# Designs tried in a protein design run: designed miniproteins, single chains, continued (5). Part 101

Each design is a single chain, and the fold is of that chain. pLDDT is the mean over its residues in the fold that is shown.

## One batch from the design tools (miniprotein)

Design m19506
Fold by ESMFold2-Fast:
Structure m19506 (fold): chain A 81 residues (1-81)
Amino acid sequence: LEEARARAEEAGREVEEILAADPEVEARAQAVVEEAAARVHAGADPLEELERALREVAELAGRPDFYEAMLAYNEAVLAEL
């Protein structure tokens, strides 16, 4: 669990740094999040929209490994419950 969390946090920090360095990429990532929120308000599954937004933001930052790290961390958390 701790190793999965550490990897997800590290990848997340790097994604945040990439987004902060490029305002155009940051704006596109923000649009992905806003679109996901709008779909949830329209009745879409919140978990499915969260996973989709996370994947798209990771791809925009050029870090698909972030999405994989987050999935691994979530799976580890569920396994301890």
Scores: mean pLDDT 77

Design m19507
Fold by ESMFold2-Fast:
Structure m19507 (fold): chain A 67 residues (1-67)
Amino acid sequence: MEEHLEKAREHARKGEEALAAGDREAAIEHYKLALNHIGRALQEKPDDEELRKKLAELGAKLGEARA
């Protein structure tokens, strides 16, 4: 659980940094990895509202990076 949350945070941060630098491809890759880790965390805590919100937020950021 903690490993997936930590990796999700790291990849979300790296995705934001890449997007700010104009590297959309790197941002997309990092957001996808962050989403994968949040999804795994949700399998362990399906009732976690905060994790569901993070999943939605990262999905929106991924969509923005692709636009």
Scores: mean pLDDT 80

Design m19508
Fold by ESMFold2-Fast:
Structure m19508 (fold): chain A 68 residues (1-68)
Amino acid sequence: SMEDNLAKLREVMERVPRFVDYVFREAVEAFPELEAEAKRIRTLSLEEQIERALEIARRMMEHNRALR
């Protein structure tokens, strides 16, 4: 499920903080308009970066589901 995928992603980012870089890179590649937002988020604490990365991942999954 989406919730299971997000929970697993959180665990990976908490254990391997550099994985947050990968998540933002993938997000910007899929949605170039997120580049400015991603750069701003990267100035926040790691905990906040993880939370924002999960929010973006959720939005991406919902968008892909809606788009067909």
Scores: mean pLDDT 77

Design m19509
Fold by ESMFold2-Fast:
Structure m19509 (fold): chain A 98 residues (1-98)
Amino acid sequence: KPLSPDEIRQKLLENPEKIFEALKAIAEHLGLPADFSSKEERIETLKALIEYAKKLGMAVPEKSPEEILENPEDLVDFIVHLARVLGLEEKIQEVLEK
């Protein structure tokens, strides 16, 4: 049974450890760098995802990748919107159900 975008958002906010697993799943699906071992690697992956989202015509907050990474709400909103645009909502739900 599919979760709504709002349910995915709330579950990611309630489970911060799943936020980076969701981000990694999207990056791996797109063939982008998916290494989250360090803060610098997380920033580079998020930067690549933001540039990809902009190429898709997606509205992205006018914030640096570092600012988005430090704000759980902005990061989760970005993940949920990107997953919806890419049709990856079920993949994010799988991450949440682990």
Scores: mean pLDDT 79

Design m19510
Fold by ESMFold2-Fast:
Structure m19510 (fold): chain A 67 residues (1-67)
Amino acid sequence: SLEELVKEAEELRKEAIEAAKKISETIAMNVEYDGEKAIEEGKKSEEAAKEAVRNLRRGLENLKQQL
């Protein structure tokens, strides 16, 4: 249903926000202790955030197609 799609989109939005938050936290923490580790973890966190944003856009696109 449309209502279920809205809930899914909202959950994806929360995941995207949390992924973006963890990027900055992981980079900040690892830069202090290990620059090389920070770069590697930063790339992985960025990829996760991009994936979350892609999934959010897909969910919203599907929602709009049902309007």
Scores: mean pLDDT 70

Design m19511
Fold by ESMFold2-Fast:
Structure m19511 (fold): chain A 93 residues (1-93)
Amino acid sequence: THDDVLNSVSQEVSTASRALRDDSSLPKEAKDKINQQLIKAMEAVSKGDYEKGIKYLEEAKNIVNENKSQMSDSSYSTVTSALNKAIEELKRA
């Protein structure tokens, strides 16, 4: 159901956001840009616009990849895994 999709995606986005917050090596400006895309993704998903949700999650993933060298290996792995799971959940919905 839409509620199941929203709950699953919300959980993955929460996991990504927490890992970003806890990464002391990643600059605040990069964290803010990624979180802006995650907020836009959740707004789109809550409205049932899954294609727009995927677009914003892919944009978040691109910013994460551009900042990979400034992230810890564990936070990069956690964030990319969570974003990929959220994207796949939306594609299957």
Scores: mean pLDDT 90

Design m19512
Fold by ESMFold2-Fast:
Structure m19512 (fold): chain A 96 residues (1-96)
Amino acid sequence: MELRDVAVVLVRGRGRPFSEAELEALRQEVAEIAKEVGALAVQVTMLSPEEISVAGLAATRERAEQFGARVEALLEERAPVSRREMVDVPMVVDVP
């Protein structure tokens, strides 16, 4: 096992209440962004009916920044981003 840093970006946006259909569509769009950027994992969570949290894990800070920027653009008019945080996280990984 070796210790490597990975990057996590957290984006929170707040707007009018989300409908079930809007949330499902947003989850699909976020998943496609994660796939295109090459994120390792993504999680979309509703903190309240009006507040959304999107977290992305990436192998590099640059990929995490790309993911965060695209998610912010996606949310710009619907749920303007109130907070974005990025952290390098040390992880223990198995040697291939």
Scores: mean pLDDT 76

Design m19513
Fold by ESMFold2-Fast:
Structure m19513 (fold): chain A 64 residues (1-64)
Amino acid sequence: SALETLPASARLPFIEHELEELEKAEEIDPSVLERLRAFVEGLTDLPEARKAALLARIEALEKR
């Protein structure tokens, strides 16, 4: 898709939107969190602090 050709920094708003939607959900499929974690962990062009913040949000959802 077109998103696959964008740098990670340009994809960040879409990742943040997905996290916001998951944070509002009462029930989350663990496989969705696993895929999102793997995707974020694979990003190499984001500042480490920003990457850590995204991973912390995913971890908080995994502990629900």
Scores: mean pLDDT 74

Design m19514
Fold by ESMFold2-Fast:
Structure m19514 (fold): chain A 59 residues (1-59)
Amino acid sequence: RITQRQIAEAAGVSVATVTRLLTGSSEPVPDANERRVLQALLDLGGLPEGAQELRERLL
């Protein structure tokens, strides 16, 4: 199971940024940070529960 912390470390962003993207927070996240998180999810070999929407939006 992939954790938000592992995604944050792989993407080079804060855990809070990962949480915002996965939960659909009202605060906008720059495209560069979204791309980093997506790349980290792909590198880790899967998506955690609730991250499917993020993948669909960016792919």
Scores: mean pLDDT 68

Design m19515
Fold by ESMFold2-Fast:
Structure m19515 (fold): chain A 59 residues (1-59)
Amino acid sequence: SLKGQKTYIDDSGLPITEKQVKELAKNGIEKIIKTGPGMATSEARTLAKTLGVEIIDSL
């Protein structure tokens, strides 16, 4: 399985924003794993779904 390619891990306390999702998608990121205490915004989650980017809250 080629799962794990183009994965971005965010361990910061900052939320994931729409701008960040758009920039990561432009760079070919397909999966964002949030390990830090910040949450993705609702707008970021909606955009990620539209662009085919998966956001995973692991903590």
Scores: mean pLDDT 76

Design m19516
Fold by ESMFold2-Fast:
Structure m19516 (fold): chain A 81 residues (1-81)
Amino acid sequence: MEEAKEYLEKGKELAKKGELEEAIKYYMRSLYLDPSLKEALEELAKVLEKMGRKEEAKEILELMKQNTTQAGLKAISLASS
């Protein structure tokens, strides 16, 4: 889905600027539209690790190895809390 990739690219730009909290919001919107978008999950995990949320990042990466869609749904649940 084109829109999901657009949110992913905006998130990557924000992460490069060091706006990690805003980057997460864009990655979450990308995953809400396409929870199977592996690149958004990988970029989200990197940002979470940089923010000290290492256990959450690890859980997403572990789920992604098993099922990318499950990892995306888990990531969305983390942002909703």
Scores: mean pLDDT 78

Design m19517
Fold by ESMFold2-Fast:
Structure m19517 (fold): chain A 84 residues (1-84)
Amino acid sequence: GELIEEAVLYAADLLEEAGDEEEAARLREQAEAAKEEAERAGISKEEAERAAEQIKALAEAKAAKLKGDEEKARKILEEAKKKA
């Protein structure tokens, strides 16, 4: 649960820095619920680590796109899809 919460909070920080303060606020509100849902689902440590990396990658891609770097965003999303 902790890894998912930390990944969601990391995503919120990246999006806030990129100028998407509304989405950042929503992610912060959802962080605790995401942790609880992962714990309730009985997600393994390995699954939590993979989910956390996907959350971080998607946030990094979205932040890059918001900053105007669409090529960087596309590359991050492509690599994330290969690992999914």
Scores: mean pLDDT 80

Design m19518
Fold by ESMFold2-Fast:
Structure m19518 (fold): chain A 71 residues (1-71)
Amino acid sequence: MKEELEKKISELHRKSIALRFRQLALEVDIWIAEEMGAPQEYIDQLRAELNETRAEIDKVDEEISKLEKEL
């Protein structure tokens, strides 16, 4: 059971890392869009995706925290 929990925690850490790379890419895309004067609708869409990505990171981080307490 402990080994299965450790594996699940490791998989969640990999997912968290992937989501954080997506977050960084979206932050860069927003910065470029704002500097280039892109349409507000496009910027708003990127910000919505960023907010969704941040919410997913929070959920994954919370799940990791709960599982680590079970170890």
Scores: mean pLDDT 85

Design m19519
Fold by ESMFold2-Fast:
Structure m19519 (fold): chain A 120 residues (1-120)
Amino acid sequence: MRTIVAVFRSDWELATAEHKRSFLAGLAEAIGREAGRPAEGEAVAREILASPPDEAVVLAMEYARERGVRLVFADEGLSPEARARVERLLAEMGLDPALPDRLLAASPAEQEALAAELEA
């Protein structure tokens, strides 16, 4: 099963709600294309772009899971409710629910090493 790791920090320009949604929508389109279902990926991407940032994360992770991809998303800006939903999805995929917190606490070099281990 393929794993993708994405980390969003508050000090990054990409930490804006618009950039997060655009990134997640692009992932949904890519996953749909790789699965031979481009129209489905495009439909999910449109839903992501119309959703609040927290809901966009959960939608992207759910769609990835349905297509056999484990998406690990770490974001300092997630609400406690969205964080709990992300942790549940990670557990359902056989991953450590603490992975987002571990990624956010890690140095850039440690994040790269952990992502490489998970994507191997």
Scores: mean pLDDT 77

Design m19520
Fold by ESMFold2-Fast:
Structure m19520 (fold): chain A 80 residues (1-80)
Amino acid sequence: AEEEVENLKELAKIWLENAEKASKTQSPEEFKEQVEDEIKKLEEYEEEVKRSDLPEEKKQEIIKIIEETKKKLKEIVEKV
């Protein structure tokens, strides 16, 4: 549980760093489509977490990471 949360935080950091780099090298249209697909996948993962048997406290922690990641991805898109 703790290791899973830390792994998710590290993955989110890598995804955001990759998105920042991609925003400078990809066309704006292609980049926006990629980010929209990634946001959809994050929303699907959030729904899976809500339906899981994880403790409520851990669900809230994971959902917070997902929501913060979605927000940051949207902010990167706005800069393109």
Scores: mean pLDDT 79

Design m19521
Fold by ESMFold2-Fast:
Structure m19521 (fold): chain A 97 residues (1-97)
Amino acid sequence: SEELRQQAIDALESAVKFLRHLAEEYPEYKEIFDEFIKFLQEAIDRLRAGAPLDEVIEEMEKKLEEFEKKYKDNPLAQLVIRNLRALIERLRELVEA
């Protein structure tokens, strides 16, 4: 569904805007926020290029597991990862409905 694709893109773009705002307010964590922004932007770019939504969600789920391992000892990164996981789970539910 093109409407579902656009809804997913809009949700991901909102997350990018929020993370950019956090990077400005907390410049000491900018490198971590920039990494998450890049991750979300790569997903947005793939969706805009016409990649299947379920494939992009699966790739995001795998990358998020890598981030959980990389940042296991960083409480701020873990909080952001938890919020991104919730977002990805909502996108998964929309595809499977």
Scores: mean pLDDT 86

Design m19522
Fold by ESMFold2-Fast:
Structure m19522 (fold): chain A 93 residues (1-93)
Amino acid sequence: SEEEIKKLIEEIGDKYGLTEEQKKLIFEALLEVIKEENLNPTKVELVTAIEEAAKFVKENGKNLSKEELKEKLKEIIRKILTDPLGLLKEAVL
């Protein structure tokens, strides 16, 4: 649900020291990507995608547009679908 995604972004965003604006950017970009790509992600896929997005935003967030983050999220999701164990290992370990 949208509420579950928001809660995950708050928790993971806090872990990475993201601002409220950066958390909102991830939330808006992720919802748009899910809708546009007609995705039904599992909770594990959501957590992995949000972790990777949080890392990216932390490194690049000063001038990052929503469109740039959406393209990065599409790349992240492709990696999750093609090597889910590899990304899960990096996110958990």
Scores: mean pLDDT 78

Design m19523
Fold by ESMFold2-Fast:
Formats: sequence, C-alpha cells, structure tokens
Structure m19523 (fold): chain A 75 residues (1-75)
Amino acid sequence: LSPDEEAEIYLALGLIYMALGDFDYSKGDKEGAIESYKKAIELFQKALELSTNPEIQAEAQRYIDEAKKKIEELK
C-alpha cells in the first residue's frame, strides 16, 4: 500500500471508533465513549503522519477536532 492508501485506512478505522463512541454515549456509557473517541484521535493522527496529501491531512485534522470536541462535551 502507498502511504496515502494506508492513511485512508487509518481514517476509516478512526471513523469506526467515532461510531463506536457515539454508540456507547447513546447507551449512557460516557467513559466508553471517551475511550473510543481517544482511539479515533490516535488513528487520525497516524493518517496525518503517513500522508503528505493536503486533502487527506485536512480531513484527518477535521476529524481530530470533531473527536476532541465530543470528548470536551462529555467531561
């Protein structure tokens, strides 16, 4: 896989953890939601590290900011 293809995989994995966090929150599990959003941030940061493509970098940064906002709302 190219670095950009690997970055896209990390973005997809991060989105899965975002969805898991949203699901946990919907069930009242704030701690589980926070841990899932933190995992998503780690995966999006990996995408940023791997890619020099500006569109992939912008997408990863947007998702990091979204996940951080969700964590702040739960604290």
Scores: mean pLDDT 88

Design m19524
Fold by ESMFold2-Fast:
Structure m19524 (fold): chain A 90 residues (1-90)
Amino acid sequence: EWEKVQEEAKKALETGRAVAANRPDLSELEKKLHEEMAKMLEAMANGDIEEAKKYAEKALKLAKEMDPSLDEEKLLKEIEEAAKFLEELK
């Protein structure tokens, strides 16, 4: 199933980049968020889960700046759990 996860990450990256290209109204902060998300998906496609986790954490910090109501602690825990799950699929 790891190969399927990598293919889905690659598709998500391509889709996300296409969506971002059609949104010139995005703020500088929103553009930075999309960049970190793209790096996360690229790391996942390359099988580098630790790198993907780092970019996910950076994306979360940017998302929290945009929406202070986000539960950063809960989402950080979900990122940790997702990274462990993906490592087990290798």
Scores: mean pLDDT 75

Design m19525
Fold by ESMFold2-Fast:
Structure m19525 (fold): chain A 81 residues (1-81)
Amino acid sequence: SELAVTIPELVEQLSDPDPEVRLAALERLIELLEKQPEAVKPILERHRPYILMQLEAAKVDPDPRVREAAARLEELVLELL
C-alpha cells in the first residue's frame, strides 16, 4: 500500500535537521492516524520499535512545537497499539 512506503519515510523525517520538516512529518502522521487508523495500524505494528525510538527523541526536541506534536502522536499510537 502507499501508506507502507509513506509512513516509514515520515518517521525517518522526525530525525531531519530542519525543525519545520520534523513538525510537518509529525502533523502528517497525526492526520493519517486520525483519518485512517485501521490502515495505519499494521504498518505501525511492523515498525513499532523504530517508531517508539523516534517519538522518544521528538518528545525532547529543542522546538516546543515539535515536542507538543510528538506528545499528541504518542497518545494516538498508544491508543491504537
Scores: mean pLDDT 87

Design m19526
Fold by ESMFold2-Fast:
Structure m19526 (fold): chain A 79 residues (1-79)
Amino acid sequence: SDTERAKRILKKVLERAIKAIEEGNDFEYDVALAFLEIVLGINKVDSNYDPEIVKLAEEGVEAAQAKDIDKLREILNKL
């Protein structure tokens, strides 16, 4: 389903963001954040996506912008 695809993509992007922040890799961090923002944008426009996935993507963008690894892991555990 579109929801399961969105969940899978969001999970991979969150994992990538966590790794980039932990490693201090600014390039990979910028790439992960850009992908996370794209995932959020697609989910906000597509009415077929689960509102909980949209909420987790919004929280993920905020946590990634703050470089809050603990919050990113909390979101990842809900996926």
Scores: mean pLDDT 82

Design m19527
Fold by ESMFold2-Fast:
Structure m19527 (fold): chain A 63 residues (1-63)
Amino acid sequence: SSSERERLEEEAERLEREAVRAYLAGDHDTFLALARRIAEVVGQLDPERAARLRAAIEEMERA
């Protein structure tokens, strides 16, 4: 499906840009919240990619 997949991809892209802005601004809590939302959206498109994102988020939270 073109329309739904495109919408999810656009949403993930927007969230990624927001997350980068939060990270550069030093807003760690907003960054992590956005990263979790990205993993949720990506999980609907590519579950393996979402699993890798969740692992990276967990690593960042531990550090």
Scores: mean pLDDT 83

Design m19528
Fold by ESMFold2-Fast:
Structure m19528 (fold): chain A 63 residues (1-63)
Amino acid sequence: SAEAMTAEVRAALEAGKTFEEGMLAARRTFQRFRDQGASDEELRYVGEALAPLVAEARKKAGR
């Protein structure tokens, strides 16, 4: 489900030691779902759900 994909990409982002490592891991996980045939609607849902989390992670990295 899109919710399960969002949770996995979020976990990858949060597991990174740095913001850059987290973003790289999150992008790899997102791309893996795309490669596995996730629909454009599911991928859009994941991206939209994670946008505020990515914005917060950037703010924390800038502190």
Scores: mean pLDDT 80

Design m19529
Fold by ESMFold2-Fast:
Structure m19529 (fold): chain A 76 residues (1-76)
Amino acid sequence: SPLEGPLKVAEKFFGEDFPALKEEALANEELRAEAERLAREAVREGLLSEEELERFTRLLALGLYFKEKIEELKAK
């Protein structure tokens, strides 16, 4: 999965805080809506099957969340 590598980096970087941040990411309605929009677009373009939609939406939401968190930390 193209998002598994970034998530593994995030898990190592955030350590003990990773499970709580993961739950926060998945509870974020705006983030999940954006991830679902992108995943549905990928299905329309033939890059994903309908069966992969839920899994990819979840992985993409986590990927977008941790990308932003890492960028915030780099700016400080």
Scores: mean pLDDT 76

Design m19530
Fold by ESMFold2-Fast:
Structure m19530 (fold): chain A 55 residues (1-55)
Amino acid sequence: AKVTTLKVKAGEIVTATADGTVTITFEDGSSVTLDVKKGEKILIPKDATVTFTEK
């Protein structure tokens, strides 16, 4: 699957370009994994690294 990694600042919104999985890794080392559909928008509350894995 295609994997995209982005560094995102607090308050930014990321939009899923395809169905897939988003893993948000925060600066403290904690992470959250979400299943997303194309067009879903996710608000990033803290500076994080966002990894999108396309299905």
Scores: mean pLDDT 81

Design m19531
Fold by ESMFold2-Fast:
Structure m19531 (fold): chain A 70 residues (1-70)
Amino acid sequence: FEEDFRKGTIMLAMSHGASLKNAQTIADVAVSNISNSKQDLYNQVFNTGKSLGMSDQNAKNIAQSIADGL
């Protein structure tokens, strides 16, 4: 489950413009927060994307897609 979720998250982040390195960082954060509320998962992924230099729109798209996928 966690491995498949991580791989899916990497592919999703890369489809929204993240580099492989940044997508891996986002996936690690998402996996660490998967048992938290969807809102907490969204906020952690969004903040991570922003800290990695992503635009608000790309960070929101990734965070929303991950949260909706759970």
Scores: mean pLDDT 81

Design m19532
Fold by ESMFold2-Fast:
Structure m19532 (fold): chain A 66 residues (1-66)
Amino acid sequence: GAQRKAQYQQLLEETKKKKQEAVDKYKDDEKKSKEAVNKEYDKLVEQLEQLRRDEALRREQALQQA
């Protein structure tokens, strides 16, 4: 009957809304997690590149003093 159709439609609308809210929340959480991981790895890469530059500079200076 008409009552079951209206009840089913309401449940579909509520389910769609809950799905969208859950997706939006997980997208925001995923973006924040990805940004945090990228920051940590970018920092490690910069530190490694700096260490290599410093070691190369020190080695070049040692060769000039020898």
Scores: mean pLDDT 79

Design m19533
Fold by ESMFold2-Fast:
Structure m19533 (fold): chain A 56 residues (1-56)
Amino acid sequence: LSEEELKKRYSKDKVSGEELSEEEKYVSLLSHHVYGKKHIKPFLVEEIKNPSPVPP
């Protein structure tokens, strides 16, 4: 895919429209403004693992 097509496809692929875990779905639904499950999914995983200010 070309760069333009990649941007359009990723923009249309909302994480909320993709399959996600219950926790990821909840967070992604609030932050569904961020498109692409590959885009938000890694961030959601990190946020869920580190919800607190960096664990020891």
Scores: mean pLDDT 47

Design m19534
Fold by ESMFold2-Fast:
Structure m19534 (fold): chain A 74 residues (1-74)
Amino acid sequence: KEEILKKFKEALENKDYETIGKILKEIREKKDYETLAEIALMLGVPEEEVKKNYDNINALLALIGRALVKKKKE
């Protein structure tokens, strides 16, 4: 958990969106909802939105995707 979050943070700081995509794919395959929720919070997704979608991996990934698009436009 801590190692994958660290790799995600480093990839985000380096704007390495290919590595970010690989990390998200791995988390999705493992159905690791806790790590996806942590990533969503790290990207600034509100806690209430994460809680509403905690049992829906596709919805969590959509929230993460929208947050990443916002950061790319910066």
Scores: mean pLDDT 76

Design m19535
Fold by ESMFold2-Fast:
Structure m19535 (fold): chain A 71 residues (1-71)
Amino acid sequence: ELPPEEDREAVLERARAVAEAGAPKLSREQQEALLARLREELERLREEGADPILIEVVEIQIEALEAQLAA
């Protein structure tokens, strides 16, 4: 289900593009709620030793939302 390691960078680029495109459609309150949930998800994934690509995807989503909220 997860792509091979060779395609990892392409998956991460796609995650960045999707996060950037989606974030402006949400209200500030919805963005803050989503950010809180993503941070909880990231901690859970790290604690469980999840696939590194899943951790990176969540980190990208958090970073994109933080940038949007700072703007």
Scores: mean pLDDT 71

Design m19536
Fold by ESMFold2-Fast:
Structure m19536 (fold): chain A 73 residues (1-73)
Amino acid sequence: SEEEKIERYLKQIKALIEAAKRAVENGDPETAIELANQAIDLAKKFREKFPQYQDIADEYIKVANELIEKAKK
């Protein structure tokens, strides 16, 4: 169903964001940037397929970009 697809996207995006946060905390900037970029790519695909979720997808993209900036420091 469409609802099951939406839930799958949200769970996968959240998991990638959480993994990127842990990588930042563990001093692994390369892994953090890779995971955050995967979250951005998935969130972009999610908003294209489900435009009604654009705001939530854009918020995850923002969080992922903030994690990339933290990893670069």
Scores: mean pLDDT 90

Design m19537
Fold by ESMFold2-Fast:
Structure m19537 (fold): chain A 98 residues (1-98)
Amino acid sequence: SEIEELRKKIEEMSKLLGKFIKALKEGDYETAEKYFKEMVKILEEIDPEFAKEFEKEVKEDVERYLKSEDKEKALMVLAIRLTGLITEAYLRALKKLK
């Protein structure tokens, strides 16, 4: 099922997001970059056009996080925003499945 394959890819992205946020919290930016690239690769398979927008928005959100004086609050905002982008990717892909 195409819907089942999409569900599994979105589930994998959600797991990678958790690992990405944890790596950022720990200051392990190399590991965070690795998980980010894995998320972008999955999204390129689902929606190549949205993958470009996702990459741009995440880079801007991470830059805001790194410049923030309140790291805990900024990390929570980043996690919420990225969860929203993954949800949008799922809804966009689901709409294309007929």
Scores: mean pLDDT 86

Design m19538
Fold by ESMFold2-Fast:
Structure m19538 (fold): chain A 99 residues (1-99)
Amino acid sequence: MQGILDLSHSSSTTVASPAELQQRLDELRTRAATSDPDQRRMAERLIAVIEGSKAPEQVKSDLGTEVADAAIAALDNPNPAVSFSTLGLLVAEASIIFG
């Protein structure tokens, strides 16, 4: 709800292709493979939620790419507890958006 002005400012960056989504999900999968098993499990669950989505392709690509980027950033966080918590929140949000 709040942040709609930021999304409007970045309108060109919110139009992702299915190929860009697939690239981001592949990057997330690769990053997760070198992470803690719990972080990897959360990342794989997030990927499954996005890939299994019944949302329109444009919505899935735009929001899925944004969520995948956030998950990659979470895996790069030097605090494992913050990383795991952020991944858990992203899985919950993705389940609402893509469920």
Scores: mean pLDDT 75

Design m19539
Fold by ESMFold2-Fast:
Structure m19539 (fold): chain A 82 residues (1-82)
Amino acid sequence: MTEVDIELKPAPPDEVERLLDELGRRLQAVWDELRAELAPPGVTLTPAQLEELQRRGNERIAEVLQRLAEEHPDLLEVTVRR
């Protein structure tokens, strides 16, 4: 199982707020894309489909966090543990 640790580095509050806003926007886009693919309007998910949605969501969230850490190495560190 892959675990993701997130660390916010010391930074001015305005920079942290901007980072969190960007993170929120990217995470919303991920969930919108996954819902359009796996749960379009009018579809009810089975338990197995919900587990798949959660699994793919977690993978995409980890990718977003890793990319954001690469773009903002002075503000954010992401460590992937296995």
Scores: mean pLDDT 75

Design m19540
Fold by ESMFold2-Fast:
Structure m19540 (fold): chain A 81 residues (1-81)
Amino acid sequence: KEAIEQVKEYLNKAIAALENKDGDKAIDYLEKAKKLAEQIEDESLRNFVIKGTEEAIKLVEKKEYDKAIEALEITIIKLEE
């Protein structure tokens, strides 16, 4: 429960950073979200969230911020199930 809420918080902070075009700050938040996601007890959900954050990091590195935001929004929806 706590791990899921903390991951969601960092993913939302990453989205806010991307909306401000701060890719470096977004990557910092995504790396923190990825580390916390390792504590998610549901293996399927954990793997989905880790893959979603890794894909978002790659998109941020390519300066594809709108696509990164979309990937993170999908990941957050999955965490809210």
Scores: mean pLDDT 87

Design m19541
Fold by ESMFold2-Fast:
Structure m19541 (fold): chain A 90 residues (1-90)
Amino acid sequence: GARDQLLLALIYLVRARQYVQQGDLDQAIQYVQQAIDYLRQARRQGVPLAGVALQYAQQALQYIQQGDSQQAIQYLDQSIDYVRRGLDQL
């Protein structure tokens, strides 16, 4: 259900953030892409905050691809916050 998809998105976003901090941008990209897939599924199931988290995750992915770790972490943190808020509403 939507809750399981948000929990998976949260796990993958937190791991992506850890990989960005470690400088492993290739792994960070993989984990953000998985999180984006779970967020798309949660949004399709009617979670509006998953759509907001998805936008932030997509921006984070762009910054990771550009090598901008500081901006990537900022946008990942926003995405994580909105996923947590979405979970609290379920």
Scores: mean pLDDT 92

